# Designed miniproteins, single chains, continued (2), part 43

Each design is a single chain, and the fold is of that chain. pLDDT is the mean over its residues in the fold that is shown.

## One batch from the design tools (miniprotein)

Design m5473
Fold by ESMFold2-Fast:
Structure m5473 (fold): chain A 100 residues (1-100)
Amino acid sequence: SEKEKAKKILDELMSDPEAQFFRKPLDPEKYPELTRFISLEELKKRIDAGEIKSLEDLKNAIDDFVSQVELYFPEDSPLYKAARRLREKVDELIEKYKKE
C-alpha cells in the first residue's frame, strides 16, 4: 500500500546521516521563520496515525517546509543545502517505490 511505502521511505530518511538535522523538532526561537517545518519524527507519527496516506502526501509535507527554507536562507548556507538534499532523496525514494 502507499501508506506502507511512505513508512519505508521515512525509515530510510531517518537512517540517513545527511538528514540528521531534520530528525527532531526545531527550536522556534532559533528558526522563527520556519513555521511550516515538520520533523521526520513527527512525519512518522502522522503516517502511523493515518494522516499521511500516500506518497504524494509525504512529498507535499516535505516540499512545503523545504520551500520555506529556500525562501528564507541563502543558497550557500548548510541548512539550504541539507534541505535541497532531503528533497532530492525523497524524490529518488518515491521513484524507486513507485516501480515496486
Scores: mean pLDDT 85

Design m5474
Fold by ESMFold2-Fast:
Structure m5474 (fold): chain A 70 residues (1-70)
Amino acid sequence: SKDEEALEAFNEELGKVVDEYLENPEISLEEFEKRLKEVFEKIAKKYKMSEETKEKMEYYIELAVENAKK
């Protein structure tokens, strides 16, 4: 489905941002969060998706940011 395609693409791009953050300790938490939000906007522009799928993506961003704080 389009929702599945969107979520798969989102997870791929999210993983790249996480890897960049882990490889570059000079990247601030604020910049990391900004990059994650840019991924969401990019995927939302490219794919039509349900509100439930958007909520899942927002939740994954929150989890990534919380994990980065530790």
Scores: mean pLDDT 83

Design m5475
Fold by ESMFold2-Fast:
Structure m5475 (fold): chain A 68 residues (1-68)
Amino acid sequence: MRETATDENGREVEVETFESTDEEGNPVTITERYFLDENGNPVLEITVKYTENGKEKEEVTVLPNVER
C-alpha cells in the first residue's frame, strides 16, 4: 500500500507499506518512506517490524542519496 503523507516538519513523504511473513510464520511489516533531505537529495527510510525470539522488534535503516 502506497500513500502520500506530511511529516512532523511539514514535508511531503511517500509511504509504501509491504506485509510479509517470516520463516516461522510471524508477520513482517516493511514501511518505506521516501523524501528529500534539507539539501534536496532523495532519502529512503526503511522500517522493518518483525518478531525475534517471540518479541516484536523494529529496525530502521536510512539510505541517503538514493536516486529512486
Scores: mean pLDDT 72

Design m5476
Fold by ESMFold2-Fast:
Structure m5476 (fold): chain A 90 residues (1-90)
Amino acid sequence: AEQERFDLETELALIEIQVAIAKKHLERDLAASPEERQRNLDMLEKWKKRAEEIAQRAAELGDEPLTAAAQSVIDEIDKLIKTLREALAA
């Protein structure tokens, strides 16, 4: 259980780093192609699914701080997905 929590925390931290990198790229590159925006959307949706799985497992383990951290990551990904979908629709 303790090792599992550590593994989940480590995986979530790696997702947070990748999301932060993606956010900086999206904020800087307003000229991204529709194909590149679609690839970024697919990537964000994969990270969201994994963050949701981490949140569910953390809740099952009774790890409230990890569950809250995973929800924060999910909320940030949702914001980026919304922004990227709006850019693809334009």
Scores: mean pLDDT 81

Design m5477
Fold by ESMFold2-Fast:
Structure m5477 (fold): chain A 59 residues (1-59)
Amino acid sequence: MNEYLKEKVKEYLKEKYPDKTFSDEAIDRIAKTVEEGLKKGISPEELLKRIDEIAEQES
């Protein structure tokens, strides 16, 4: 697991969804999705969209 990505995901979720609490498993899933997307060359805009979709499903 990329610890830096996991930390950034936590920060993003806290800022965007301050009234929601996410499990460590949800954060790990989102971070893994971002890491895989970056390896596939997905745009930052598309990655943010995928993060939001997962966050809305997990919250």
Scores: mean pLDDT 76

Design m5478
Fold by ESMFold2-Fast:
Structure m5478 (fold): chain A 62 residues (1-62)
Amino acid sequence: MKKVLEYEDPVTGAKVRVEIDTDTNKVTITYEGPEGTKVIDGSELPIGSVAGIILRAVAAQI
């Protein structure tokens, strides 16, 4: 199952998209900012950074 969370960073205006695939246990983070689009595999980030991004995305859904 694939879950998608999206929010806009209020400081930079960047569009952040977090995709969580529970079948493969992969997290993909996409940033669309003034410097262009950057795609990050969650496995390449420290656990604390990934958790912070996901938590912020979840908070934006409330």
Scores: mean pLDDT 67

Design m5479
Fold by ESMFold2-Fast:
Structure m5479 (fold): chain A 72 residues (1-72)
Amino acid sequence: LSQETRLLLELASKRPLLSAPIDETLVKTVSTVANVSQPTARLLVAHGITDPKEIVSVLTQVGIEDIKRAVR
């Protein structure tokens, strides 16, 4: 539903999906640290994007305004 989630999924599709199961604790950590929704954090974790630097880089590709709006 979210435009930024769809764009992030498009970018993530170019990276190999991790074969490991998704860690819910890591999803919560990524969501908090990167200030993104839990579904977005789950997509990042599923594609091995858990480093805050990489998360910011990927989110910047889908629009800085989307990141700002995620706050309020």
Scores: mean pLDDT 63

Design m5480
Fold by ESMFold2-Fast:
Structure m5480 (fold): chain A 85 residues (1-85)
Amino acid sequence: GLSQQQRQQVVDAFRQYLQDTGRNTVSYDDFVAMLDQLVDQGVISQAQRDRLVRAFRTYIRQNGLPDQVSYQQFVDLLNQVQRDG
């Protein structure tokens, strides 16, 4: 799973993305791009990035959502990842 510091940095990056784009949701492609940037910055590992991408896809399928998530849905997704590992 993510450390508490890594979780906060990932949440902050998601919020910053929403502010910078003026959007209320993040698409799958934008989510992957955001995580790749966090890997490049050394915030998360490639393995943690891959786990979050899989969790996003699972969350979308289980909840019948289009390929995008809101901030609240993203927090829920992260809480599920932390419980599972």
Scores: mean pLDDT 83

Design m5481
Fold by ESMFold2-Fast:
Structure m5481 (fold): chain A 95 residues (1-95)
Amino acid sequence: SVTEKVIEKVEELIKEGKYATALELASRASLYYGRLAEEALAAGDKESARKYIEHEASLSVYAIKAAVERRIAGIKEASEEEIREAERILKEILE
């Protein structure tokens, strides 16, 4: 559900030409699941860790898609405003 909502929003942002925001959103969501996977592994919960790693991998694919479009568009770095927008979107999806 969270991963599906993030993917949908990343695709929407790419369609709107907001490649830097899309990349930041996908990357931050991927890192979120990466942290959950590390915590699950530390707790010995390999079943939950597998699920989190699969979500991390799926989101990394969309980060790559956004990064490709961003590079083609000649955009080098996300602005502070684009970073804040990505953080806001992720927080809203997680709540």
Scores: mean pLDDT 90

Design m5482
Fold by ESMFold2-Fast:
Structure m5482 (fold): chain A 85 residues (1-85)
Amino acid sequence: MEELEEIVKKAEEAAQTARTIAAAGERDPRLSQEQKERLQKLAEEAERLAKKAIEAGRNGDVEKAKEYAEKAEELAREAYAIYLE
């Protein structure tokens, strides 16, 4: 139970991070329109993966929940790299 709760929490935190970066990027005049659109798409995909991780967790599929959480974290890292680098 605690392990699954931690996995789902990581997925939700990754989606929240990607969303926060996309919102900040939209207001940054130094970013290109293409970068802003990419950040928005990464946030949307991370949110979708977080929802899938929650659903997998509710079904007791720890392995699928972990896979979706890891993918959401990768998308959050990509968003961070685009925004700050």
Scores: mean pLDDT 83

Design m5483
Fold by ESMFold2-Fast:
Structure m5483 (fold): chain A 69 residues (1-69)
Amino acid sequence: MYVPLSKEQLEKIAKSMEENLKETLETKELNEEQQELVEEMKFFIEALRNGDYEAVVKYYKERAAKKEK
């Protein structure tokens, strides 16, 4: 179920992702593949704060596509 992205939602998403990223960085079990994911998340968070909706959508779909069964 999807809802239209608004500035309020983007701000909350950015904050949520930032907290999630902090937890991941505290974990020593980060592998090289996980480090790449962390870098993508950092880039995404910064783009989100800039209000770049196009970058947000592309990243969101990329994450969903990579997570397959």
Scores: mean pLDDT 67

Design m5484
Fold by ESMFold2-Fast:
Structure m5484 (fold): chain A 95 residues (1-95)
Amino acid sequence: DLEKKLEELKKKYLEGELARAGVSIAASSREESLKIAEKVAKKAKEFGFEMSVEEVLEKALEIGNTKSVKELLEMIEEAERNKKEIEELEKKKKE
């Protein structure tokens, strides 16, 4: 149960980071967009998700183009809440 909840929260957190990247990339230079995508790809790998920088860019742009501003903001806020929950669950798993 604990491991399944942790995996689901990590996936939701990654989705929120992709939404945040999509918003940022729309207003950013090529250099800035690559740096944003690299940070998200590194975070995804730490959570056990294998994504290239190119895949991150594609997914972030897709989310930014298909979701409303309200949906994007909700995804970003949910990701911030999920980060705290992940930290609490990882502490319990170490017991």
Scores: mean pLDDT 77

Design m5485
Fold by ESMFold2-Fast:
Structure m5485 (fold): chain A 80 residues (1-80)
Amino acid sequence: SSKLEQSKLNAVKVARDLLVGILRTLGAEELAERYEELREKEIKEGKINRPEELPEEFRKELEEVSREINEILDRYVKEL
């Protein structure tokens, strides 16, 4: 793989690790674990730069987890 592709992959990993840390700090342990597992699956498939090429079942699961993350973040923003 190109050095640019590796740099992008590393940036994605750092961003996801940060989000997982935030979710855990907010007490959303189950959601953090689900998001981390989806990240690991996406890395194993080598499709981080082409999410549209992921299986439909995986894409649906990722969409559901993303929705739940947004709902939790929205609740905390509204209480601030």
Scores: mean pLDDT 75

Design m5486
Fold by ESMFold2-Fast:
Structure m5486 (fold): chain A 59 residues (1-59)
Amino acid sequence: DYSLDEIADYLAKKYNLSKDKKVFVLGDVNISFRTYVGDRFIFITKEELKEIIEEMKKE
């Protein structure tokens, strides 16, 4: 129920990033892969997206 904008804001706050970062959900990959933070983009897997949402709920 979180939007990609809300997730981007959470990640920007957590990692002290610019709010201009965009979040892209990648296809199925190994859950051992972590969120990649590039210059303009944050790349996450579907499983990492679920983990981030659960982390946000625990705040």
Scores: mean pLDDT 59

Design m5487
Fold by ESMFold2-Fast:
Structure m5487 (fold): chain A 65 residues (1-65)
Amino acid sequence: MEKVERAKRTAEQLAKNFGIKAKVEGEGNKIKVYFDEETEKSKLAAKMVEIHARELGVEAEVYVE
């Protein structure tokens, strides 16, 4: 739970940093992240979210389209 919560917060902060709205949901050991629009920045943010979640041992599904 703690690791999933941290992954969620990181996804939200990354979206905010890039000026993109995102919806983040947690399910067990997985997070699902939905970015509001498809841009170079949201694609980069998606990759960063996946890397960070993997480092925490959390599975991530990221949607930018």
Scores: mean pLDDT 77

Design m5488
Fold by ESMFold2-Fast:
Structure m5488 (fold): chain A 69 residues (1-69)
Amino acid sequence: SEIDELIEEIRSKVPPEAQATLDALVEAMRAGDWEAVQRLGTQLVLLVPDPELSALLSRLVAAWREANA
């Protein structure tokens, strides 16, 4: 799926120290926990201040919201 492809692309760009935050974000998305998705997404951007990663995260969250609309 597009969501799974975006997650794997993000995972390839996230350093080892931020992988746990990405894993928590993916679990929050699977649980449908919007509040956790927003919090963890923000934390990941703060841990990895990369404009390309920020753009991918925005696309991921948008695709996830559309799939759960």
Scores: mean pLDDT 83

Design m5489
Fold by ESMFold2-Fast:
Structure m5489 (fold): chain A 80 residues (1-80)
Amino acid sequence: MSEEELEAEILEALGLMQIAIGVTSKDARGAAEAVLKIIEEMKEKGFTELAERLAKRAVEALSKIDEEVAEEFRKRAEEL
């Protein structure tokens, strides 16, 4: 595994963990902010497809707890 591959896997794992925490705690806004930071870092490092996939998963999960926050998140993720 290269350093770049390891970095991509760590960011994906962190993103999925933040989604899980948000769903469990019912803290959609906290989860949205945490996942947005991870998506921003993914895009900065060139992991664009991974960022788009994580954003889609986050929207689907967040919409189950707070549809308004999920829509705000979707917009902000698309602008990154």
Scores: mean pLDDT 84

Design m5490
Fold by ESMFold2-Fast:
Structure m5490 (fold): chain A 71 residues (1-71)
Amino acid sequence: GKPLSEEQKEKLVELVETLDLSEEEKKRLIEAIRNSKNADELERQLVRLLLEGVPVEAINKIGRKLRELLS
């Protein structure tokens, strides 16, 4: 998969901090972003978090930002 730079990860973390989510949901999303080596891994983590109850709107915003950063 396409590797994620530290700069790309920082921009995704900044987006998460602006979202209307609980502190625990933000922490889980930030951990998923920081621990993902590439975009495919992060996309799998986002699907897992969606299935675990993180709001679909938040997952969609992060996924959209990820795709923009990789363009």
Scores: mean pLDDT 87

Design m5491
Fold by ESMFold2-Fast:
Structure m5491 (fold): chain A 78 residues (1-78)
Amino acid sequence: MSGAELRAGMEAASRAVSTGEPIPAEVAGAAVYAGTAMSGGKVSREEAIRAGEELARRGGGVVSGEDLRALMVELAQK
């Protein structure tokens, strides 16, 4: 993951949490990883990225801010 991809993920996660805008699948993995790292989680980068991408896939290509928050809490406890 490039610095630009991580930044895009952080911005998408921030917007979803503050405005409720859905997160596109292409940045969902980066958004989950960034959110988990900021919350002090111990999950691996690959695990966080895969979890975000799977969640987006189940949501028809988007992740809601609520689903992202729930997943970040779950992964942060690992």
Scores: mean pLDDT 71

Design m5492
Fold by ESMFold2-Fast:
Structure m5492 (fold): chain A 55 residues (1-55)
Amino acid sequence: MSEKERIQKELDELREKYDAYTDERGVIHVRGEPPSEEEQRRYVLTYLRYQELLA
């Protein structure tokens, strides 16, 4: 599995854990238990790294 695939899997697992989805405007919502501030930062940093690998 490539690093890109691994990072994407991590993001998918985080989304499933917190039941996150995007609405019609692209705003992210969390239906389940909200993550801690620390986990939110980790999610954002992982997402940014994933985007950098796609660029």
Scores: mean pLDDT 67

Design m5493
Fold by ESMFold2-Fast:
Structure m5493 (fold): chain A 79 residues (1-79)
Amino acid sequence: LSPEEAVERLREGLEGVLPEEVREKLVNGIRSLMDAGVPLPDALAMAKRDVEDAAKDGEISEEQARAALEVLDEIERAS
């Protein structure tokens, strides 16, 4: 799975799952990490932590967090 393909799958998979601001932050975060040479699995692990933190802070619901983590897991398995 290419970095560009992973980013597009993440953007599409999170559409309607997360608020636009949270989705854009995650997508841009992963893109920035990969542009800096971080491997996709490590970038996804950081994104999963960001999702968990967003749920703890009340920015997203537990249900939204579970759905987002599932999308991240699917991309990781495809990589």
Scores: mean pLDDT 82

Design m5494
Fold by ESMFold2-Fast:
Structure m5494 (fold): chain A 85 residues (1-85)
Amino acid sequence: MAEELRERGRKLLAEALEALRAGNYEEAARLFRESLVLFAKSGDWVGFTSGLFLGLAEIVEAELAGDEEAARALREAMRAALAEA
């Protein structure tokens, strides 16, 4: 079961990045949150830590680009994921 959760986490993280590139911030935030929760539940600390770092990097990029909607959605998703993990 842990490997299945890890694989689902990786798939959702990839889908979150695709949604972000497409401008679907609500969907990207949801997928990002679910990905982090799955990594935490599977005990995949490498995946969880990498996902957190990627999320922080995307927030910084969005803030530097002036994309307040993307930055806000990603911050909310990360906060929710950390609260649930």
Scores: mean pLDDT 77

Design m5495
Fold by ESMFold2-Fast:
Structure m5495 (fold): chain A 89 residues (1-89)
Amino acid sequence: MSQEELFSIAQEVRKKLLEMADDPSLRPDVGKQLREVAEQLEEAINKKDGYALSLALDQARLLAEHVVATESGRAKKLAEETIELLDKL
């Protein structure tokens, strides 16, 4: 995978985490964690820090898997789409 492709996928993951966090049916604590991971992804992308990016993407996967297991409807669908996107890495 190219560095450009990695950062492109990471930006798309970040957008999906923020979209999940904006779902009003989502628990506020989960929404906060989604925003925190999205912030970590933004910082890693801006600094082109591959190590920080890898850690943030691992956190994004764990959080998306949690949302798939605990939520329903739109939040679950966005989380499933996030996991599919991460599987391209």
Scores: mean pLDDT 85

Design m5496
Fold by ESMFold2-Fast:
Parts: C-alpha cells; sequence; structure tokens
Structure m5496 (fold): chain A 80 residues (1-80)
C-alpha cells in the first residue's frame, strides 16, 4: 500500500511541475527564466525519484501504475 501511495504522490507532483514548466515556456520573460530553471530542476529531481519507484512497482507486480509512471517520465524528458 505504501509504495503505491508514494508513487501516486510523486506522479501528481511531477505532473504539476511539468504543467508549470509548460506554462512558463509558452510565456517567455526574463522573470519567468528563473522560475523555469527552478521548475526544470524540480522535474529532474522528481523524475529521478519516480524512475526508482518504477523499478520497485514492477517488482511488486504494479505494472499498470509503473506504465503510467514511465509515460509521465517520457513526457518529462526521460528516454526509458
Amino acid sequence: GELVAEAQKLIKELEEAIRRREELLKNPSKENVTLLVAESIRVIGLGFELDLKVKQLKKAGEYKLAKKAEELLKRAGYKG
């Protein structure tokens, strides 16, 4: 139960960080560059944590959630 709950929280946080990054990219300004860098760093950190959870989810047989996480990681710029 805990692994699934943790993975779902990471998925939600990563989705939110990606959405904020996409909004900043469509509205470029000098002020938004600093925010874009911060959100990009957050996407990298959350993506790294979620990639580790994908391996644990597969070992636990949670293949549907692992697949959802992998698709989100691809959207975040991860190739695997």
Scores: mean pLDDT 84

Design m5497
Fold by ESMFold2-Fast:
Structure m5497 (fold): chain A 59 residues (1-59)
Amino acid sequence: GIVDLMMKEGGLSREQAEELVRMAEENPSEEEIREKAKEFGMSVKQVRDALELIKEGFK
């Protein structure tokens, strides 16, 4: 699934990937994206790209 894809391509832990899936369902604000990027040691762009991939998977 999308979680396994994010772990393999994004180098994310399962917990990080699952949290991003949850965030995508909740339509996070730019502030929430920035906060999560800092928590995960990711760039804001990496978090946005991951959320867009998850949203694409919802179709």
Scores: mean pLDDT 75

Design m5498
Fold by ESMFold2-Fast:
Parts: structure tokens; sequence; C-alpha cells
Structure m5498 (fold): chain A 83 residues (1-83)
């Protein structure tokens, strides 16, 4: 019930951000696109933290690993969008 609500909320919020991201890219707004991508990453990490807590996982270990991946993906996206 709570997990399904969280998934539905995340789906709606990520869809809206993805649409905004596409609009910024189409407009040639590199800085705006990067800002939206950062919001998507932050939202995803917050959802991951909540799921990890609900599942009784090591929240700190899970978040540390995914924060590192998120930082790499953000850097790659910034380089691509500014190219």
Amino acid sequence: SELERLKEELRRELTALYEELQARIAAGDAEGAIAVFREMVELSLRALEEVARMQGLDVEEVLERFRAIAEEELAAFEAEVRA
C-alpha cells in the first residue's frame, strides 16, 4: 500500500520532470536541462532512501553507492549537454 503509493507518486513526478528536461534540451537551455536532471537525481535518491528504510536495508550503504553513480551520470550529462 505505502510502497505502491510511493511508486505512483515517483512515476508522476519523474514524468513531469522528464517532460521539462526534454523541453529545456529542445530550447538549447543547457543550464536549465542540468538543473532539471539534478532534481530528477535528488528525487530518485530520496525515493531510494524511503524504499531502503521500508525494506530494512542498510540505508547508508545503499545511498553511498548510488550517490557515487549519480555523480558520475550527472558529470557525463553535463559534458554531453554542453558539447
Scores: mean pLDDT 84

Design m5499
Fold by ESMFold2-Fast:
Structure m5499 (fold): chain A 90 residues (1-90)
Amino acid sequence: GMWRGRPSYEEIDKMLRDPNVKGFSVGTGLRAGEEELKLADETGKDIVHEVGGKISDEDLDKLINSKSFAGITGGTLTEEQKKKLKEAGK
């Protein structure tokens, strides 16, 4: 696919299970699907999502509902999305 240069889902799984990794940054937080967030929650790792642009409210909701979600870097958040993050304690 067009994302041949990205870590595979299997490589992400291995990183989340690595005891030397306490947390990590995921490029394009929109691609941290529900399965990746669930795996991070199960491994107790903190994840910071790197967003290269705008994030949808649906994708933001998925991130906020994950206990592994530590924050967002980059991107452009709306004022409503910033308020939602503050209300969630993120």
Scores: mean pLDDT 62

Design m5500
Fold by ESMFold2-Fast:
Structure m5500 (fold): chain A 75 residues (1-75)
Amino acid sequence: DENLKDAIKSLEDDSKKFIELAKQGKYSDAQIQQAIDRLLGLAKKAKDAGNNQLADVSLKAAKELQDLLQERKKA
């Protein structure tokens, strides 16, 4: 499905940009947590709809943000 491939690519690109800006301190811990919650919710909905690739991309982005938030707590 071409529309699904485009949605996955957009999510990957947007997630990379968000993570880079978050690493630069452009987002608060609360904003990072909100992004994590949204990505986890999207992953659940995607799996329920059978969109496993979209679910996996969403989970990967959420994990990267979770790891960043944990590193902030160590500093």
Scores: mean pLDDT 84

Design m5501
Fold by ESMFold2-Fast:
Structure m5501 (fold): chain A 70 residues (1-70)
Amino acid sequence: KVLTFTYSSVVLDKNGNQVTDIVTVTGVPVTEGEENTVTIEVPGAKPGEIKLTLAVAADGSGSRSEEVVK
C-alpha cells in the first residue's frame, strides 16, 4: 500500500552549524515495504558538508539520515 511522506533536508558544516535553509517536500508517495529513499537537492550545499534528511509518514513514523555531500 502507498504511504505519504514529508521529507525535510538541511546542510550543516563540519561543526554542526546550519549553512542552508531547510528544504521540505510534502506528499511523497512511497509503497509500503520499500526502501524509503528520496534524494532532496539543497541549494548551496558544498562537498564535505553534512546533509541531514528527516522522513516522516502521516502516522508519525519516521527515519533520519546523515550523509557527506559529494
Scores: mean pLDDT 72

Design m5502
Fold by ESMFold2-Fast:
Parts: sequence; structure tokens; C-alpha cells
Structure m5502 (fold): chain A 61 residues (1-61)
Amino acid sequence: SAAELERKARRAIESAREAIASGDRTLLLVALHELQELLPLLSGELKEEAERVIAEIQAKL
């Protein structure tokens, strides 16, 4: 469902921000993979936020 997808996306973004704050390479790689898998299913503001977070992770790798 759209609501379930939105919930999963928001949780993945939260986890990604925690990985960014920690600087842990393994957590960053896991977060990158999860967000890249979700990205084609997202639209609007969530997609834009996911793209920004992906870029931030890539800058730290």
C-alpha cells in the first residue's frame, strides 16, 4: 500500500541519517542500498528527500 511504502521510506531515511551521523562505512553502505532500492517506488517530497540523503551518503564514501 502507499501508506506502507511511505512508512518504509521514512524509516529508511531515518536509519540513513543515523548512519550519516555515525560515519560507520558498513551502515552507510546498507543505508545506500536500501534507499536506492526504494527510490524508483517513491514520488514527490519523499523522493526528493531520499535523493538528497543518497547524495550525502555518497559524499561520505
Scores: mean pLDDT 87

Design m5503
Fold by ESMFold2-Fast:
Structure m5503 (fold): chain A 76 residues (1-76)
Amino acid sequence: LDALKADAIAKLRADRAGLLALPGLPEDLRAELEAATAAGIAAIEAATSLEELQAAMLATTARLRAVAARVAAALA
């Protein structure tokens, strides 16, 4: 489980870094992306089973996809 959590957190950090690297990212969206990533990492770290880890990953992915869509709209 710990190895899977570490892998999940590493992937979240990579996804966050990709979005933060976008030129012209508004400060409010940067703050929201940071908050979403921090909440996701906390949820993953709190998971005590594979089922909880999968649920945390799904919720975090959904939130990050929503933020990414707003970033795309803001940069258009």
Scores: mean pLDDT 78

Design m5504
Fold by ESMFold2-Fast:
Structure m5504 (fold): chain A 92 residues (1-92)
Amino acid sequence: MDVEVPPGPAPDPAERAELRAEMVALAEEEADYQAEQAGVDEKKKAEIKEKAVALAEAEVDAWVAAGASAAWLREVLAARRAAFEAQLAAAA
């Protein structure tokens, strides 16, 4: 399903930078986990992480351009992190 971005007040530069950093950090954690499960070498792991970071940055920039509020971005980030943490807990 296409994620409909509800229009709201634009994040200030500090909020945008914080949310972008959090999305990038989560993308790196997800990429590290996937690389570990796949048993890839350090070069391939770096490639996976680089692609994940680029995608996360592009996604945040696209949502902000579509009118996403800081509050909505925080909800999306929280839901995505919770889903990843649930996957880690299930694998342990």
Scores: mean pLDDT 79

Design m5505
Fold by ESMFold2-Fast:
Structure m5505 (fold): chain A 55 residues (1-55)
Amino acid sequence: SLEERYQAVAERAGAIRSKLSAEQFQAIVDAILAYEETGDLQAVEEAEALVKEAE
């Protein structure tokens, strides 16, 4: 589900937190907050793309 993908990407972001710059972390947080505000799939996909790029 979209909620499961949201929870998974938030967990992944936390797991790689020490590898992220402040700017990268803020971009991921902004995408996650956009999902919380809108419920849109695209916000989750943006967060997933940012985390994958940083991994």
Scores: mean pLDDT 81

Design m5506
Fold by ESMFold2-Fast:
Structure m5506 (fold): chain A 87 residues (1-87)
Amino acid sequence: MQKALEQAKALAEELGVSLEEVQEFFRLGEERDGERVRELVERLSKDGLKATELLALAKIYLLLGTPETQAEGQRILEELKRALAEE
């Protein structure tokens, strides 16, 4: 899992978020715990992340998830789309 740490660090710098948050996404993907990933995304949005950054993180989770966790990731994406009703 050394490569995952390196990818998480690079991704955190690109998205302007904490390495810890990105690592938490990857860990939850391994645990296949979609409910906790949803809670993490909700917490990150509370911290004022831009919708584009949240969208990227949710998409990454979908790539790591199983069918069940992918369904949860899609729910997050749908919630983001609704929250982003065009200004």
Scores: mean pLDDT 56

Design m5507
Fold by ESMFold2-Fast:
Structure m5507 (fold): chain A 97 residues (1-97)
Amino acid sequence: SLAEEIARRIRDSVLNRRSDSPEVKKLFEQLLEAVEADDEEKIVRITDQLLALGGLSTIADFLNSQGAKVTVEELEEVLERGGVEELARFIAEKLKE
């Protein structure tokens, strides 16, 4: 099932090295579900919460664990250009690759 796949990916990720928060882990699971559902508003809300709780390094580590090649510097540039909404779109695009 998708939920079992998401849980497996979260367990195998480098998140535990940067963020030990159960809340952050749950947000990444919800992010993957929202991307699969193409729920743009939910992706934006989850991205905002992830930025507040874990920051750009946590987000970059997660994206790299999913096979996306991103740097903190790239995420910072995206955020500076268009705020959380542009960051959310960038994250969704990388997770769909």
Scores: mean pLDDT 76

Design m5508
Fold by ESMFold2-Fast:
Structure m5508 (fold): chain A 61 residues (1-61)
Amino acid sequence: MDKELVERAIENAKKIAEVNPPEVALQSSFEAVDSLNISEEAKKEAKKKIEEIVKKKEKEE
C-alpha cells in the first residue's frame, strides 16, 4: 500500500521537474507527499528519492 503511493509520488515529481524549476518541483512534490495518508517513514523515503531525482535533473540540466 505505502510503496505504491510512494512510487506514484516519485513519478509525479519527475513530471513536475520536467516543466518547473528544481525549487518549485521540490516544494510541490513535498507538499503532495505530506498530503498522503501514509507512514512518516514512507514520507521520508519518498522525499529522499524525490530530492535525488530533482538534484540529478538539475545536474543534467
Scores: mean pLDDT 77

Design m5509
Fold by ESMFold2-Fast:
Structure m5509 (fold): chain A 84 residues (1-84)
Amino acid sequence: SRVEELVEKIREILENADDEVELTAVIIKEILEEYRDDREKQLKALEKLLKAAEEKGWKKSAELVRLAIELVELGEVDRLLEIL
């Protein structure tokens, strides 16, 4: 399924994570927990994080955030939190 494909890609990124990607994963988790049960706020905060990562040239972090956004859009926040 698309969810399983996204989860596998996130796991691959996290297995090869540097300090930058590890920090990005922590920030994603904090956003999801702060705005728990408010998907619109979660998505808005993640989109802002994506823009910041892209502007900083944090290519791996930007990819991680894009995958996280898609899982949130699919309603898989709990699954995403499990793998972060």
Scores: mean pLDDT 90

